# Designed miniproteins, single chains, continued (4): the designs that were tried, part 49

Each design is a single chain, and the fold is of that chain. pLDDT is the mean over its residues in the fold that is shown.

## One batch from the design tools (miniprotein)

Design m13671
Fold by ESMFold2-Fast:
Structure m13671 (fold): chain A 61 residues (1-61)
Amino acid sequence: DIDPKYIELGEKFAETVMEIDLSASEKYKARHPELLDPEKRKERYEELVEAFALAFQTGSK
């Protein structure tokens, strides 16, 4: 059971990573359309939230 505060931190970190992906140049996004694919973005976001939340809760860096 993950403390909600760590889930919130994980969500903020995941959102930052996803925002960086979207802030990439038009040229880069054209070459990597998967960064704009809703299903792949959803999977990536969920994986990042879980990974970060678990890392924070277990006291990992």
Scores: mean pLDDT 73

Design m13672
Fold by ESMFold2-Fast:
Structure m13672 (fold): chain A 68 residues (1-68)
Amino acid sequence: MQEIINRLVAAITPEHIDEEGRLNEEGRAILDEFVEELRRHAREEEGLDDLEIDIQEALLRMAAAAHA
């Protein structure tokens, strides 16, 4: 789980941030790919329920926003 978050933060570069400090189209596409990977991993490998998966997704999205 944490490894997926760390890889997302490493994958977002300055080129993925717009002039307002928000994720651009490419940055959002990267985030969406990692969200899908995280939800699958949490469900299939960690056996988390939907609420726990939603919490992990929220943490991933917050990590991306904080990096932006």
Scores: mean pLDDT 76

Design m13673
Fold by ESMFold2-Fast:
Structure m13673 (fold): chain A 56 residues (1-56)
Amino acid sequence: IDLETFERAAQLALQEMENELKKEIDSLVDEEGKRVALKGAQGTLQALEKMHQETL
């Protein structure tokens, strides 16, 4: 039953990858997603400061 064993192992590997992707997405929303949002806000503030310095 070696062939069936290998097929089972391949199926388990696919499920492992799917579970890892779900974890990555959840982690991304909690940590990286908020970090990206903060970086965007900082970019906006920096642009406003530059305008103030050059024009106002």
Scores: mean pLDDT 67

Design m13674
Fold by ESMFold2-Fast:
Structure m13674 (fold): chain A 108 residues (1-108)
Amino acid sequence: MLEELVRRLEELAERAEKAKTEEEMEEIEEEYIRLVEEVDPRVAALLRAELLLIKGEPASKVAEELRKAGASPATVERVKRASREERAELIMERLRPFYEALLAAVAA
């Protein structure tokens, strides 16, 4: 499962390098999240939270995706009040195991 996900993600990365418009990039990002959702819907919610943060969407939308990812009510409330940098750190800390697993699968 993870090896197939890595292959499809590499294909999306190549398409992202060739993307000429913001709209094309957004379509690729949504496809990436959809692929991850097939494997782990909680990780997909974390990736969607990261995407919303990058796009400058309201903190309430970022917090809702963290709630779907299984974050505690205290963490969800903290994200609504946090700085952009603190929100990014909180999301990346939770995504780190996923990225480490992808790197391990590519190295194997």
Scores: mean pLDDT 76

Design m13675
Fold by ESMFold2-Fast:
Structure m13675 (fold): chain A 67 residues (1-67)
Amino acid sequence: MEIEKLEEEIKKDPNNISAYLELMKVYVEKGEFDKAKEIREKLKKLYPDHPVLENIDEYLEGMKELK
């Protein structure tokens, strides 16, 4: 399962930003926006100035408008 594989990658390398991004996308695809936001907040705490955070926020805002 995609989530299990991504969680395993994060467990082996907690600095793997791409694994966090993919996990967040999988949660969004499943409609679990709260879990996707939790992943985004974890990334923000680890890398507060990373440019990818703006792309994540834009994507989540777009999905919020669709409801």
Scores: mean pLDDT 73

Design m13676
Fold by ESMFold2-Fast:
Structure m13676 (fold): chain A 105 residues (1-105)
Amino acid sequence: SREEAEELLEEGRRYLEEGRLDEALRLYEEALRIAEEIGDKRLVARILVELGRVYLRQGRLEEALRLLEEAERILRELGVPVEELREVLEAETDLGLALIERAIS
């Protein structure tokens, strides 16, 4: 259900804040599965942003880029307000900075 996916998303955010990346990843992957099963494209995009943030913190930059680009594409296709796009754009900015740091290190 949508409520189950939202609860998993909220729990995953708590683990992410605590730096418990593997647990956050597991919860977000389960939330993604539910969101895809119910066909909630907006929720799918939101979860992809959170997964991208986990991968970014793990240094998995190519995986983070793929997920964030997919999330942005979905949200733009749905015509969501700029406020919802802000989370994706902020994550993409963080990824861009991480890619630059890796390139110059």
Scores: mean pLDDT 81

Design m13677
Fold by ESMFold2-Fast:
Structure m13677 (fold): chain A 72 residues (1-72)
Amino acid sequence: DLAAVLERLIERLRNGDVGEEDLRLAAEWLSLSLGEPAPPDTEESRAELLAWLERVARVVENGRAVRAEQAA
């Protein structure tokens, strides 16, 4: 599940365990899975990737919640 993988990356980012490789993978997955372009390779891109990961996690969770409510 892509959402679960992304949430684990966010958790590792918050723990300070994530390196540049993990951020690059996250950017590639966001670009491929959501059709969004990857941010430029700069210091600012780390903050953007973190924001993207958090937003993606929220969107996926919200989508599931909405679908469940519609089914109910």
Scores: mean pLDDT 63

Design m13678
Fold by ESMFold2-Fast:
Structure m13678 (fold): chain A 59 residues (1-59)
Amino acid sequence: MSAAESLRALAEETLAGVEAEAQRRIAADPSLKPQAEQVVEDARHVAEVMREEARRIEA
């Protein structure tokens, strides 16, 4: 497995984990929805940065 493949796999795994945790928190306390949505948006940004770095490694 290349470094680029590892970065893409980590990005997908990280985002999925954050989304699952956000859903659990919202289910337990709906008042946390804005915070949970912000954390998911932050995780999407991190995942995109990791995918961009993977593209650089492959170029």
Scores: mean pLDDT 82

Design m13679
Fold by ESMFold2-Fast:
Formats: sequence, structure tokens, C-alpha cells
Structure m13679 (fold): chain A 87 residues (1-87)
Amino acid sequence: GSMQIQQAVNELQQLLATAQTTTDEAVLKENVDRAVDIALQFSENRTVLQLAMDVVMAALKKTTDKSLILYLIGRGLRIMGMLLDLE
């Protein structure tokens, strides 16, 4: 319900803040994996999907590791696919 959506939004905002401040690539990957898991649970909620995408984009700005960049792009494409399904 709406309470579960608000909890998901709150968690995604915390993940976004962590992604914006951390330099640890393992933490960036873990944050994105968690954001994608939340997006999959609320795949019909545009606000949740947009926030999950913001976490992916924040992580992409924080890493120079090519393997991690490719992984994060793949995760972002999955969220983008869910957003397109809402059109």
C-alpha cells in the first residue's frame, strides 16, 4: 500500500545519499543492487523507478572501474525498461 511505497522511497533516498558520498565501489554496487531490488518490488510506481535510476546514475558518476560501469549500465537499462512499460 501507500505506506510500503513511502518506506521504499525513504530507503531509496538513503541509498542515493550514500551513493553520492561514498568512494567505495563495493558499497556503490551494493546500493545499486538494493535499489534495483526495490524497483522490482514496486515496478509500477514511477517515483520508485525514477529514484532507483537516480541511485544508478549517482553510482556511475563515482566509479572509474570499467567492469563496474558495464554492470551498472545493465542495471540502469533494466529500470529504464520498467519505466517504458508505464508509458
Scores: mean pLDDT 88

Design m13680
Fold by ESMFold2-Fast:
Structure m13680 (fold): chain A 115 residues (1-115)
Amino acid sequence: GGRKAEEAAKKAIEYSKKKDAKGAAEAAEKAAEATKSSVKEAERAGKATAGATGSAGNAALETKDAESGRRAAEAGREGARATASNPKGGKGAAAAGSAAAGAYFSAKLAEEKAK
């Protein structure tokens, strides 16, 4: 389970480097989905979703793509929620939640900079 989340996070980083905010957000959403099925590796999957969400948020800010930034924030929130009730997921849930907050603020700043 955690491996799929990590593979999706690697894609999010690659899209972010290419300034493809939409691609990075879609990869973050895939990382969050993989985290929902990663009961045994919840911390690992949650941390991977945090990394994907952070990379996607950065790409959204750089490209002034507020919608992709909001999608990244939602992916981080879903990853945090998926790990929050798992006793082994605590650090993953905290990381994904923090990354979601960051992506949300990146989306708001992207919206302001696009004006």
Scores: mean pLDDT 83

Design m13681
Fold by ESMFold2-Fast:
Structure m13681 (fold): chain A 97 residues (1-97)
Amino acid sequence: MARELLELYRALAAELSAAQPVLTPEQLALLREYEERLRELRERGAPNAEVAELYEELVRELADTALGRLLARLIEAFGAERVAEAAREALAEQAAK
């Protein structure tokens, strides 16, 4: 279930956040760029495979960060398409609320 994936995401994020420093301004700017690209994909109804490709790109760009390692772990555990599906579902919930 998407809820179980989000709970695991939060648990992993909490563990990584406890061990990692705050993101640099450059890393934060990169995250904002990817957030905009994800928004564009969502607005045009792109398939989960295309969203998954964007997440894989983000993992490569942030490989040495806590966020990059968290995303890599989620992709390894659930597959990129399922991670993209859960992210799309979460974004749809935020837009509806």
Scores: mean pLDDT 62

Design m13682
Fold by ESMFold2-Fast:
Structure m13682 (fold): chain A 75 residues (1-75)
Amino acid sequence: SLEEQVRAYAAQHGLTLTDEAVKLLAEAIERRAQGDPLTARSLIALAIMGLKELLGDRTVVTKEDVERVIERLFP
């Protein structure tokens, strides 16, 4: 699932997302990707990069962190 792909990619980059954060991010990416797996992968990478920048030394991503990243990347 897209949620599993988000969790796996985030984990590769040292981030753990809460269940609410995963759901919100996956839903935002699905709306933009519209079933295109290459677009989904690119959007996951972009979002995780943005989250790493936003969090600094923090490793646990909350729903609020995801809302901030969505606001910046998906106007």
Scores: mean pLDDT 85

Design m13683
Fold by ESMFold2-Fast:
Structure m13683 (fold): chain A 105 residues (1-105)
Amino acid sequence: MEEEEKKEKLIDEAIERIEKLEEKVKAQKPALIEYFKKLGLPEEKAKELADDIIEGLIRIAEAVEAIAIRSELGIKAESVEEQNELVREVLEELRRRREEIEKEK
């Protein structure tokens, strides 16, 4: 019960950090596109690569936060599979909440 409250607070803090990161990296998208165009990439491919990099960075940030939350909660797991499942559960909850926030913007 108290563990669920701690989990919610950690998820809220993680979402705030990820949102700030997403805002910063998305603000850099025009600069990334121009950089890739200077490297000789067509504009269409430069845009695709910039989007892929931004998406990849956000996904990595979400995974790192999920691992950190699991660690902070002191969740006990009996196997590697159970450890991975607990991280996946936190990651899915984090992603669902971020998707809801993004829809409100």
Scores: mean pLDDT 78

Design m13684
Fold by ESMFold2-Fast:
Structure m13684 (fold): chain A 85 residues (1-85)
Amino acid sequence: TEELRKRLRERFREVRKEDLAYLLSQGLSEKEALEKLLEAHKEFLKWAEEQAKQRTLTPEQQLLYEVLVEESERAIKEIEEKLKK
């Protein structure tokens, strides 16, 4: 389960880096790109939290949504800290 948790975290972080690079490639400033990512992460966190509340989830689904919640919360915090600078 720790190997799966690690792989899910790494995949999430890779996708986030690709999202930032994409927004910058579209001509957005770093601040504009970070603001768009922040809103996207907040929406995704709400969705992931609702998924995590389901009582009929398999152990693998529980682990997936737990990791998605944790990584989304981390991403939101990191972006908010960058936007303060």
Scores: mean pLDDT 82

Design m13685
Fold by ESMFold2-Fast:
Order: structure tokens, then sequence, then C-alpha cells
Structure m13685 (fold): chain A 104 residues (1-104)
């Protein structure tokens, strides 16, 4: 169904953003290890945090839509909530990794 395709596309978009965030964290770790310029390190931190923020927004939207649809379509609502929770969890993971890599 078109709805099943939309849900698959949303899950794919969440996973793609998460993989991009992980790649940015990897680049950030490498930049710190090799003593890269502070401007480069700050750019990678910003890009990783923006990616985490996008995942958090996506998760929040999915959770809100799931709550609205809960009474009319409980099965779809549950699927949207699970996708939203997954996106929020991935966002939190990326944010925590950036925070661990901040210079003291």
Amino acid sequence: SELEEDLKNMEKLIEQNYEQGKELIKKLKEAIKKGAKQEEINKLKLEALITAGVLAIMGGVLLTVGEILKESNPELAERLKKLGEKAIEKANELEKEVKKLEKE
C-alpha cells in the first residue's frame, strides 16, 4: 500500500540521517586525534549536532502524529510511535557522543 511505502521511506530517512551522523562523529574523532584546527573541529561538532537535531524533530513529529491517530487507527499510531522513539534514541546517542568529545 502507499502507506506502507511511506512508512518504509520514513524509516529509511531516519536510518540515513543516523548513518550520516555516525560518519560525522567518526570524522570528528579523527580530527581531534590528529590535532586538526579548532575551526574544523567546531564545524564537525556543529554538523553532527544539527544531524542529531533533525532526528529529534523527526521523532517528535512522528510521536505527535501517532498520538493524534491513536483512537482512529491504533495499529498505525503504534508503528509511528516506535519510529519516533527510534529517531529520538538515535538523536540522543549522537548528541552524547559529541558531548563526550568536547575539550575540557
Scores: mean pLDDT 89

Design m13686
Fold by ESMFold2-Fast:
Structure m13686 (fold): chain A 76 residues (1-76)
Amino acid sequence: MEEEKRVKEAIDKLRRGEATPEDLQFLIEELKKRIENLKAQIEKYKDDPRMVEHLKKQIENLEKKIEELKARLAAV
């Protein structure tokens, strides 16, 4: 889908050091959406502690990535 293709293109640009401020902002918003989806999954699977811990770890990794992207955006 268009969203998935745009995410891939922005990540590829970031990897090459060619990411624009717009690419960085787009990636931040997409990661925030992913975190919200994972939080919804935690509520859905709240009775499975192993699943909840796995999803929490994914959220922590995504939050760290958002902080890195925000730092890059602030530096430009």
Scores: mean pLDDT 79

Design m13687
Fold by ESMFold2-Fast:
Structure m13687 (fold): chain A 88 residues (1-88)
Amino acid sequence: MITPEQIAEGIKEALLIAGLSEEVAEKVRKAALDTIKSLGLTGGAAFGPAASAATKELLKLGVDLESVGQSLVDNQVTVGGGLASFLS
């Protein structure tokens, strides 16, 4: 079963592929992981809350949510998906 840590790391990887800085990607990863753990969610049920937490953190950091939000939604369907999955 996919772990909360793997979901959060997948979000960070997607943001780095989208061209965001390591600093921004790490802050978003931590926010997503903290949210999943606080809710006690595992597997597929964790994807929605993780994406929501990531979106809120990106908004707080002043990032354009329209372009990045769509990329996060696409990537949460394919956790562990490589660059090809993100760009397709």
Scores: mean pLDDT 68

Design m13688
Fold by ESMFold2-Fast:
Structure m13688 (fold): chain A 80 residues (1-80)
Amino acid sequence: MIKVLVELGDGSVIELEVEEDTTLREVTEKVLEKLGWDIDVENIELVSVETGEVLDLDTTVGEVKERLGSEVIRLRLREK
């Protein structure tokens, strides 16, 4: 399990623990479900807090972890 922290526009943080093969799309869907937000995942971007890079939603959490070299993945969720 990999720990993922997703920061929202209001500064709130949602903590998730997911498998390495979980996609960022699936992470986004889980966050939207927890918040009760009726927003299409295709209208959402995930941004790396560390790099400021917009991440491909079809990338896995494991791939992001390897690229960033971090034990915890920190993301910001924003609407397109």
Scores: mean pLDDT 83

Design m13689
Fold by ESMFold2-Fast:
Structure m13689 (fold): chain A 74 residues (1-74)
Amino acid sequence: AEAEKLAERQREEERELAKRGAERIRAQGAAIGAETGDKYAEVLGQSAYDMANPETREEGIARARAAAAEREAE
């Protein structure tokens, strides 16, 4: 169906946009971590980057959850 092809193109465009956003968040998290010593800023930035890719999404989510659990344990 033509509608399916249009939806697929829109998903590709959204993926490209999400990747660019994730790269900015990752770089910002690393910069904040380096400046403030906040290890969670870098980890969360990397997790956002990983979550932008379907192949690494589960790993990104797992990292974010592990970081949140570690913070709560404190």
Scores: mean pLDDT 72

Design m13690
Fold by ESMFold2-Fast:
Structure m13690 (fold): chain A 95 residues (1-95)
Amino acid sequence: SSLNQKLYDFQQEVKKLVEEMKKKIKEGVPSDVVLEELKKRLLDLAEKHGFDVSRLQEFIDQAIEYSREQNLSTEEMVEEMANAALTVAMIELLS
């Protein structure tokens, strides 16, 4: 279906972004710089695909807070932020 294609395309772009952020972590880019860039680029992807940018921002901020409370690594925080973006996409496309 067209909804499945839109979700698939968004998932593929998020996956590429996660791999790019993981590469930056391995290259020694500071955690705060990586997380700020990922947040900005996830919000840009949401806007490009017509998702609610404000809702995504709230979900990402919650994912970051949760990750800090759980003492997660930067790589794990990147994955939590990506999962937040995919969750918002699924809610909006399947609701």
Scores: mean pLDDT 87

Design m13691
Fold by ESMFold2-Fast:
Structure m13691 (fold): chain A 77 residues (1-77)
Amino acid sequence: SELEEKIKSLTPEQKKILNKALDKVRIALDILQREGKLTPEQVEEVLERFKKELIDKAKNLYEALSIGARILQEAVS
């Protein structure tokens, strides 16, 4: 996929941070869904948004972390 190809072109350090951000987002979304704060549809929307933004901005470590944090915070607000 285009997302996979984009991530593949990153440095090992950038890949590590992106994987960490993705893991945190997934874990947090799973907890929020289990707590009844997000519907399955909302979880899907957040993951889709995050993946799309990764395709566009995965070149920068700090942007990836900032995007993940922002999307997650919006999901819980």
Scores: mean pLDDT 71

Design m13692
Fold by ESMFold2-Fast:
Structure m13692 (fold): chain A 60 residues (1-60)
Amino acid sequence: SMRDRIVDDLIRTYGLSRDVAQDSVDVGIGFRDSLGLPDSYIGPISRMFGETEAMIRERS
């Protein structure tokens, strides 16, 4: 599915755990639902949050 593909992409690109990658995708889906955006926005939003999680982990 699209969700699984984005999760796998976040794990590969940012080295996130599956749980963190899933949370990032859930944020992307939540924004899509709340703002009435097309599904094409899920990927970009999920990547933004995944990258932010990776940055936080570098500083922690």
Scores: mean pLDDT 80

Design m13693
Fold by ESMFold2-Fast:
Structure m13693 (fold): chain A 92 residues (1-92)
Amino acid sequence: MALEALEEGARRAEKAPSPEEAVRAMMEGIAEALRLVGKELGEEEVGQRLADAILNGEALDDLELSPALLEAIAEIERAARELTSEIAARYA
């Protein structure tokens, strides 16, 4: 499940020795979640492009996203915000 990828990213971030490595671990978790969602929706190519964009900090303005993919992205964003808040609290 895509949420399991986010949780694994958060788990690695919690064990990271630096804030920079924690951010990287979380970004990798988000990218993996996007790949999995794209594959599940039959939009594997779009999911891969979204994952690459998040890892490279690229804009997504040229991507045509289906309503189902937009909804899945919103769910991933919500989960990522909560997990990131928990990680930030550890480094505060």
Scores: mean pLDDT 74

Design m13694
Fold by ESMFold2-Fast:
Structure m13694 (fold): chain A 64 residues (1-64)
Amino acid sequence: SPEEKRKLEEARKRIRELVDEMRAQGLSTQEFARRLTEKIEELHKETGIPIEDLHGLLEEVLGE
């Protein structure tokens, strides 16, 4: 549906923004992974998007 596509697009944007911000800050691998995990859990709770789908979006963003 258009609404589900919009939710996925917004989730992807939020993940990309976090990744870009963290890359700019030069965070450690451990802190980077921790913040990504927290963001995925937050997005899952807020949007109801399955964690597996959010991980897919994360992998796409990290691969650019």
Scores: mean pLDDT 82

Design m13695
Fold by ESMFold2-Fast:
Structure m13695 (fold): chain A 113 residues (1-113)
Amino acid sequence: MATVTLPARVEAKAGEPATVTATVSGLPENAVEVIVGVELLDAAGRVVSLGFASKKVKGGESAEVTVELPTPAAAGTYTLRATAIVITVDPETKLVRWIGSAPSAPSTLVVTA
């Protein structure tokens, strides 16, 4: 199963987009594309921002996917989580599958004023 890893800490300025580079490892040999979703949670566990990005990949390799998401106007410490969808294509049947990853370990986004 594919694994998504986030940097332990990301910093961004309030009101400016945050850039988060996720690493997706454990890609199947027939993987052709990865879609990474990143969610930003406040201290109460509420989703306050979302970002998505996709990247064409070669199977069997790790991929780095850069996701941009809006930052809240309020400065503070937020939690990042990422999930990936791996798109595979069977070389013989051409059957397309969408395979979800496990969620990443939580990471930290610090929003400065």
Scores: mean pLDDT 85

Design m13696
Fold by ESMFold2-Fast:
Structure m13696 (fold): chain A 90 residues (1-90)
Amino acid sequence: SLELAQQFAKQSEPNQTLLDILEYLAEHKDEWLSAREIAEAVGASQSTTSRLLRRLVARGLVEYNEKTRTYRITEKGLEYLEKLKEILKP
């Protein structure tokens, strides 16, 4: 049942690109950013970036503004990123 999460991981090369998206949004935490700006910053395709952003929104780690079509990291997203950095810390 966790295999679906693993299939998502394999199809999107998601661990590095997803982390890059979260880190970029965390660096710009007070800013609303378009999917294009995020894609250009992390060196990913717009399609891959948009798909990963939808997954991050579904997890509550990123919020989407429908009026401006822009994304911003949530407090939960910032906490998630800090926990990941602690796990990866020597």
Scores: mean pLDDT 76

Design m13697
Fold by ESMFold2-Fast:
Structure m13697 (fold): chain A 105 residues (1-105)
Amino acid sequence: MKEEIKELAKKLVETKSLEEQYKLVREFGKKQGLSEEEIDFIFYNLFTLKLMLEENPDNQDFWLQFHLHALEAAREAGKLKVSERTVELTIELIKAFYEEYLKKT
């Protein structure tokens, strides 16, 4: 896992503001040369996971695995309208976010 992804994950877990979370993902995405659509894809995937983890404190690993499985299934089916690089960055950031989330909660 890249250092930048781990640092971003830590900041995202520490941030309570939805606006600031989007700003962090947008700044990272722009630095990576991603489009607005790709940035939004990453952000909404992270937001969905964060919401599921916050609502389900007793079954967090299940919701992580479910989300990752859904992303992989959509990728294999050719349903994702973003680059393969964006999908890989999303998966790595989701995994890093989950690890940092467990350490903070």
Scores: mean pLDDT 83

Design m13698
Fold by ESMFold2-Fast:
Structure m13698 (fold): chain A 91 residues (1-91)
Amino acid sequence: SLIEEQFQKLAEAAEELAKYIESLPNRSEDEKRLAELLRKIAEAARNQDLETLRELAEELRKLAEETEDEFISNTALQVAGQIEKLIEAGS
C-alpha cells in the first residue's frame, strides 16, 4: 500500500541520516541527540507506530527551537514535517 511504502521510505531515510551524523568526527551533543531521535523514528516507522512518531515529531520541534546549529534546526523541522504529513495521510 502507499502508506506502507511511505513508512518504509521514512524508516530508510531516517536510518541513513542517523548513520551519516554518527560518521561525523567530534559530534556535538545536538548532533548526538538528532541521531538518537532519527534512530527511534526509523524503528517507530518500521512498526507503523503513529503514537511514537507523533511524540518524536514533538521532540524534533523542541530540539529545533533549543539548538543554535542551523543544520540541526532545519533538519529536525523537515523530518518533523514529514512525520506529521505521514500521520495525517494514515489517519
Scores: mean pLDDT 88

Design m13699
Fold by ESMFold2-Fast:
Structure m13699 (fold): chain A 79 residues (1-79)
Amino acid sequence: MDQDIADVAAIAASNTDAPQSHIQNYLRYLMTRYDITTTRRRLGGYTLVQRGYSYAQAGRRVGISPSAVSNAVADFNSM
């Protein structure tokens, strides 16, 4: 499980310019609060926003509300 988290964080880090360690902490945070499907959607929403998508565009793409995308970005930045 920790290795799977590290591998996913490495992929996300390569797409967001964020440090892998920060992404690993964020992924662990999401996994303590949400199921795997919601965790994937929130990580995806955060990643798309870092790539220049709006909250509405990112939410539409990953299947969550713009507010959930905004919260995903805020959660990452608060860590």
Scores: mean pLDDT 76

Design m13700
Fold by ESMFold2-Fast:
Structure m13700 (fold): chain A 104 residues (1-104)
Amino acid sequence: SHMAERLLELLNKGESLLLEVPYDRVGILLTHLTKDNEFEILFVRGLDKEELRNRLIKAVEESDKPIIVLFSGPREAAEAAVEYAKKAGKGLLVLEVEMVLEPT
């Protein structure tokens, strides 16, 4: 798929980006991205903008691999992390998903 190929090209160049993706499409996108490529995959959810920003930035600093984040929270936290990753020349792809937890 053209989207996955273009995302891989950008990430390999040290680009970073935030995409809003329907959660039912996330599995297909991840399958295409990870087929022949190694990523660190993180699940990050919360309401605290500073905590989430710091968590994402720490992941960027500590990872030797491009990072894919499944993210649900304040967009400003994700945007700050993407900006940091761009300046660091590290690949960060944040997939913003609306994760609904049904009470079990």
Scores: mean pLDDT 77

Design m13701
Fold by ESMFold2-Fast:
Structure m13701 (fold): chain A 72 residues (1-72)
Amino acid sequence: SAFKVAYPLIEVYYQNGSMSIEEAIKIVNEKYPVKLSEETLDLLKSNGLETVGDLVHRGSVDLFDQIAAMSK
């Protein structure tokens, strides 16, 4: 579900909204029971998102559903 990937990313956002998407993915994969795929970084960058703050402010529900579909 979108919530499975959105929740960890939002928690990272509250710690440091300026953190890069690449670093945020690394932290989520280390601390949470979810595995974001390598394709997630490419998807987010192709949508013009560079930081976890960009994702939280500009990310759609559809985008989070796509991230969830690529995750384990």
Scores: mean pLDDT 81

Design m13702
Fold by ESMFold2-Fast:
Parts: C-alpha cells; structure tokens; sequence
Structure m13702 (fold): chain A 62 residues (1-62)
C-alpha cells in the first residue's frame, strides 16, 4: 500500500507521496462543506473530518 511505499522511499519522494495522498482527503472535506453551507464552520469541520480521515486511510492501505 501507499504507507509501505512511503516507508521505502527516499525522503524527497516520501514527502511528495505524502503531499499527493493529502489531495483526495482535502477534496472530500471540501465537498462535505459545500453540501452543508447552512452549518457553522465548527459543525462543517466535525462532518468533514471523518470523511477526510476515511479517504486518507483508504489511500494509505492501497
């Protein structure tokens, strides 16, 4: 999986892989915020955080 690749990669490549892995979670979080514009920033964050975490975990396993 991606986590294994990051561990085996040289520091420069590991940084790049981590940056690439953060893009899908950030997008997923943004979509949750967009779909819930009537909620407070705190409530949007509480809904977006588990979605971003799930996507990141999925990427790290694959």
Amino acid sequence: GLREQIRRAPPEEATRLREEASVPPARAASEVVRENPDLSSEEQGLLAAPVAREELERRLRE
Scores: mean pLDDT 73

Design m13703
Fold by ESMFold2-Fast:
Structure m13703 (fold): chain A 86 residues (1-86)
Amino acid sequence: SAVEDVAEGLLKAGKLSEEEKKELLKRVEEFSDPEARERAIEEYREFARRTAAELGEEVEEPSEEALETGALTLLLQDFLAEIEAK
């Protein structure tokens, strides 16, 4: 899975421990909940729109699969921010 590949890459880069990787994958199970998934996709859509505007770039309307991938990416970024906070 894409999330598992990213988690493995972070582990290999020394940015995640094996225990943190397991916790991340457990949190991703919550993403399988329809309500949580829909909310995450909406948050990503807003984030992408804001980021494009700040960078002065225009992006084509994302596909459904791209929105799901982006939502998972934000989930990963939030988790990494929690780790950085100790």
Scores: mean pLDDT 71

Design m13704
Fold by ESMFold2-Fast:
Structure m13704 (fold): chain A 69 residues (1-69)
Amino acid sequence: GPLAERAARSAAEGTRAALEAGDAGGAQTIYNSGLKEAEEAKKAGDEVGAEAGRAGADAWRQVMLEAGY
C-alpha cells in the first residue's frame, strides 16, 4: 500500500545517503528502526504499520546488496 511504498523509498534513499557518507552505523540504524517499528506495530495490531516497517527493511537489504555488502 502507499505507506509501505513510501517507507521503502525513504529507507532506500536514507541507506544510500548513509553509505555515500561512509556512515555504516547510520545505515544499520535505518534497518534496526524499521524492524523495531514493525514489531511494535504488529503487537499493537497495526497491520499497515507492520507492513511498512517490513517494506523499509526489505528496501534496506536491496540497497546493501546492490552496494556489495
Scores: mean pLDDT 83

